# Ledger of designs, part 108: designed miniproteins, single chains, continued (4)

Each design is a single chain, and the fold is of that chain. pLDDT is the mean over its residues in the fold that is shown.

## One batch from the design tools (miniprotein)

Design m15986
Fold by ESMFold2-Fast:
Structure m15986 (fold): chain A 68 residues (1-68)
Amino acid sequence: AAAAEAAAGARGQAHRDRVTPLIVELVNKRLKEKGIDKKITSTQEALDLLSDDEIVEVNREVARRLAA
C-alpha cells in the first residue's frame, strides 16, 4: 500500500512539475499572440483568459511535448 501510494504520489508530482510550467509558458505565449500583456502564474488563471478552443490547443501541445 505505502509503495503504491508513494509511486502514485511521485508520478503525480513529477507530472505536475513538468506539465504546470509548460501550460503556463504556452498560455503566456497565447496571451502575447492575442496582444494581452498579462502573464499568468497558475493554470487556474488560464481558464479565465482563454477560450475553450485555446485551452484544448494548449493541452494538445502539452501532450505532444510529453509524448516526444
Scores: mean pLDDT 70

Design m15987
Fold by ESMFold2-Fast:
Order: sequence, then C-alpha cells, then structure tokens
Structure m15987 (fold): chain A 60 residues (1-60)
Amino acid sequence: MAEAVARALWAKLEADSGNTPTNLGTTSLSDAEMAAFAEALERSPAVRAELLAKFRARAA
C-alpha cells in the first residue's frame, strides 16, 4: 500500500515538474498528499531509494 501511494504521488509530482518548467510556486500535491507521501517514504525505504535514484538520474 505505502509503495503504491508513494509511486502515485511521485508520478503526479513528476508529471507537473517534468518536461514543463513550473513558475507557479505551488506543487500539484495537496498538503494531505505531501504528508501521505512523506509517510510512505518513511515506511518504504526501498521506494525511497528508488525515487532518490530517479531524482539523481534526472538531475544529471
């Protein structure tokens, strides 16, 4: 469950901030979704590591 939540929220965030630069100063994630995402990452170290690897690959 936590992995699915983390992946869904990451996909939503990635779609918003992926190819199109956003100057709105707001994320597509709500406060509640941000909290759920953080909680899911804390409970799922494997998913956290996977998303960090994707973030680093994208930044490079």
Scores: mean pLDDT 63

Design m15988
Fold by ESMFold2-Fast:
Structure m15988 (fold): chain A 75 residues (1-75)
Amino acid sequence: MPSLEEQAEGVEEHGRRLAELLRSLGLPEEAERVEELARRAAEAVRRGGPEAEEELRRVEEELRELGARAAERLA
């Protein structure tokens, strides 16, 4: 299993890739939001504990909402 630091780095890298994809689709505001959410998720992973799990759930909910808004803008 990767370390917490490696897991946090993976989250940040995944967020950067998603942001680059959104930027290429003409969604720069959504790209910035994804990067912010990835940063928050990575920080939560590094801290650990039940509060971190709650923060990760909130980030996941915000990402789902953001994805729906991005899909609407692309339609």
Scores: mean pLDDT 79

Design m15989
Fold by ESMFold2-Fast:
Structure m15989 (fold): chain A 72 residues (1-72)
Amino acid sequence: SEKLKKLYIEQLQRMADYVASTLSPEAQARVEAVRERAIKELEEAKTFDEMEAVLNEARLEIDRIAEAEAAA
C-alpha cells in the first residue's frame, strides 16, 4: 500500500531525527546514512513483510549507532 509506505517513511524520518538530535555530528551523519538507505529500501518494498523488515533493521542499526556513541 502506497499510503502505508508513506506512513512508514514518515515514521522513520521522525525517529531518525529525534535520535540524531541527541548524538555527536559524526553519529548524526551515520544515522542520516541509515535513514537515506532505509527510505530507498521502503520505496522499493513490494510487501508488508518487506516494509516491516526494512523498518526493523533501520531501528536496530540506529540503536547500534547510539550504543557505539555511548561506548566511545
Scores: mean pLDDT 81

Design m15990
Fold by ESMFold2-Fast:
Structure m15990 (fold): chain A 62 residues (1-62)
Amino acid sequence: MKKIAISLKDFYVSDENNFIPGKGSTVLILEIIDDYFAIAKDLDTGLEGVINLDDLEIVEDV
């Protein structure tokens, strides 16, 4: 199931697909890569990127 989460911190990532909006941005988790990272989509901008799961608060399952 996909999950909606809120970013708890300002995110900037280092290389390839590296954008997740700053603190308070709502994201849709598309795929969990590993224990620390997921591919997420910013629901405000429609942009996708990699985000750290430890810095997200899950809001709901969709």
Scores: mean pLDDT 66

Design m15991
Fold by ESMFold2-Fast:
Structure m15991 (fold): chain A 75 residues (1-75)
Amino acid sequence: SMLAELAELSDDLTEILNEVMGRDAPSWELLAAADEEQLEEIKERIKKRYKDDPEKQKKLLEILEELRRLIAARA
């Protein structure tokens, strides 16, 4: 299921966001609070963690950019 795959990717992204931001919160809240330095750390952590899974790396980075776009559109 595409929805199940997206949910799994969302959980994986949230884990990385919690690690970088140092707190347990929803992805939207963490990304809205992240500065450019933290965003770069998130991207590098995704690339490093999934260096051997380029498809998952690509999907996680695409989800991150889409979430950032949606947050910016709401501001």
Scores: mean pLDDT 81

Design m15992
Fold by ESMFold2-Fast:
Structure m15992 (fold): chain A 86 residues (1-86)
Amino acid sequence: ALSEGEVNQVLAALYRAVRRLLTERMGLSPEEARAVAAEVARLFWTAYRDEGESVEDALRRAREYLVARYPELEEEVEALVERLLA
């Protein structure tokens, strides 16, 4: 099981990576990318804390949301989830 500090590091890394992908690959403004990344982070945290899901399952929910909204990012999002679970 991951410590709370390790979970917070995963969340911070997810937030930063999502912002980068949205600005660099999808051309979103910094403000739009921040809003989407915050929603992804909220979804992860809700699944993990409120619904009692594992970090892996919480990341899967974040992946499903991102791929549904931005199908072009499927490969990059899958690679990101694999890196965060390593």
Scores: mean pLDDT 84

Design m15993
Fold by ESMFold2-Fast:
Structure m15993 (fold): chain A 70 residues (1-70)
Amino acid sequence: SHMEKLEEEKRRIEFTKEVRDGVIALVEAVYNTYLKNHPDLTEEEIKAVEERKKKMIEITQKNFDEYLKS
């Protein structure tokens, strides 16, 4: 029925959001661990790593948002 499809869709959306949040947390953890393990990086290199982290999170958000719209 239409109501069963709506309940299934709600569960799919909730699960997908949890997966998205977990992937973002993993990306943050990986980049933060890299920065911690490389204390001798220059300010320019640190900025480059932070920009890569930001870009990866933005791409992840965009991909999950596109998936949730389909």
Scores: mean pLDDT 87

Design m15994
Fold by ESMFold2-Fast:
Formats: C-alpha cells, sequence, structure tokens
Structure m15994 (fold): chain A 62 residues (1-62)
C-alpha cells in the first residue's frame, strides 16, 4: 500500500526532496526492484526531485 511504502521511506530517512539516485537505491535495497527499471521510469517523468507521496506512487506503479 501507499502507507507502507511511505513508512519505509520515512524509516530510511528520506524527506520531501528525494533525488532520482536516492529513490533508485531505496527501491533496490528495500523492495528488490531493479535499478534499471526504476531509472527508466524516472527518466520518462523528467523530474529532478520527488515528494514522499510522488515517490510512493511511482514505486506502487512498478
Amino acid sequence: SMEEIKRKMEMAGLTGKISRRELVIFAELVFGIPGSEVSKRLKELGKKTYTIDEAAEILLSL
């Protein structure tokens, strides 16, 4: 769920200005999502930073 992903992000020390690199590393370490898959999705979005809510929605969609 979104709430579970957000809780794990908060536990990992992620804030409302999450970089692409931070999100890739988090997804790999916590959920085992390949960094290449996350990187491809983030490249399509073209954003430099993400909020906790935006990052959680992205990971939930993968």
Scores: mean pLDDT 82

Design m15995
Fold by ESMFold2-Fast:
Structure m15995 (fold): chain A 56 residues (1-56)
Amino acid sequence: MEKIAEKAAKALEEITYKRLVDQGKSPEEARKEAQKAAEKLKEKILNGKDVLVPSV
């Protein structure tokens, strides 16, 4: 579970970062936002909450 949570969080972070940059956010803001989203996903997975994780 822990390794899966880390991989899912990293994938979400990269996807979210690119998406936010494409939407016109600065790279610095996009990076911070992506990291926050990844941390929330990781915490939900580790706590056994239902989450939607994209297959990568």
Scores: mean pLDDT 73

Design m15996
Fold by ESMFold2-Fast:
Structure m15996 (fold): chain A 94 residues (1-94)
Amino acid sequence: AREEELRRGEEERLRAVAPETEEERRRLEEEREVSREVAAALRAVGALEELRRAREEGAPEEEIERLRAEAREELERLPEEVREALEEALRELL
């Protein structure tokens, strides 16, 4: 329980230091809960999986384009080397 208290306190401290927008605050908290690179990579993979699933399910073009934009946004948060590797592996999806 001590470790949970420390994690929660750290999250609250990060909110106090965080950028002006709620969206930016939420992303900063998520990145710092895990390592910055790991959190960004997990979010990018999650966004790409959502895009792939939507395509498989025959979602409307509007939904696919929205999810594609979200996936690209998450990829842009990765270091260039990691981003290039993921883009090559998943180029058919993007």
Scores: mean pLDDT 68

Design m15997
Fold by ESMFold2-Fast:
Structure m15997 (fold): chain A 51 residues (1-51)
Amino acid sequence: MERILRAVGLLLTGRYSVREVAALVGWRSQAAFTREFRRLVGHGPGSLRAR
């Protein structure tokens, strides 16, 4: 199962912070999660929550 794809779904609900999503999908560090998210998705996880 792809953790970043699960994170996208969680962020799109608007119910969780980036920090909470990182923890929920198994990242110890929000910073590490943000780096991997940008690498795979092309933009920051916060942008998906802005709406």
Scores: mean pLDDT 75

Design m15998
Fold by ESMFold2-Fast:
Structure m15998 (fold): chain A 86 residues (1-86)
Amino acid sequence: MAEKAGIVAMVSAAVAQAVRDLAKEGRITPEEAQSAEDTALDNFIRAAKLYAEEGKKDEALEVLDFAARVLPQHRERLEQVKKEIE
């Protein structure tokens, strides 16, 4: 399960970055960009929690660290989840 969630999170990362760039150029609405980023955030959190549930704590933390690099505006939420797993 965690591996599948990890793949979904990685795909979400690529989408979130592309959507963020499009929003900066004014090509899409801020609401559309926010929706894609929220989806990516949820997928990363789910993947991290699934890794933690499988006893793969280090992998869970790596997923959250990667998410913080792709979604820096959500760092506070991601750090909160990281503290729950640590």
Scores: mean pLDDT 77

Design m15999
Fold by ESMFold2-Fast:
Structure m15999 (fold): chain A 83 residues (1-83)
Amino acid sequence: ATATWRVTLLDADGKPLLEFEVTVPADATFEEAARAALKKFTGLKDEEILSVEVVEKLDEDTAIVEVTTKRGTVRLLVERLPP
């Protein structure tokens, strides 16, 4: 089973800059959904992604994920959408 995940790129003030939807397994982790979105929408390769860390879990379907890449650090709001 797959789910639609909404991944929002946040600016330094926590405001939404860009919003993406990715289809990944419903049992995927927030880190997996964040990685999939960045690879799909930025063209980053796995070797360019240095770390993926859940920094704040807001609820069972929502978390803030910080991704450190060779190009810099980004914060993402990662949401598993209902079926």
Scores: mean pLDDT 83

Design m16000
Fold by ESMFold2-Fast:
Structure m16000 (fold): chain A 56 residues (1-56)
Amino acid sequence: SMEEEEKLRRAIELERRGVPLREIAKELGISVEELKRLLIDEGVRLLEEAVRKVMK
């Protein structure tokens, strides 16, 4: 959903700024385990997109 996409974008931005995962999870109102799951799922999605032909 769009809400999940926005949470993921914020998580990535906070991690880029060096915020610990525990604090990111707290800010997003989710557990650290849920945050890890979201990050893993996004990593898999990006890998699948990379395997596809890039834009044409």
Scores: mean pLDDT 75

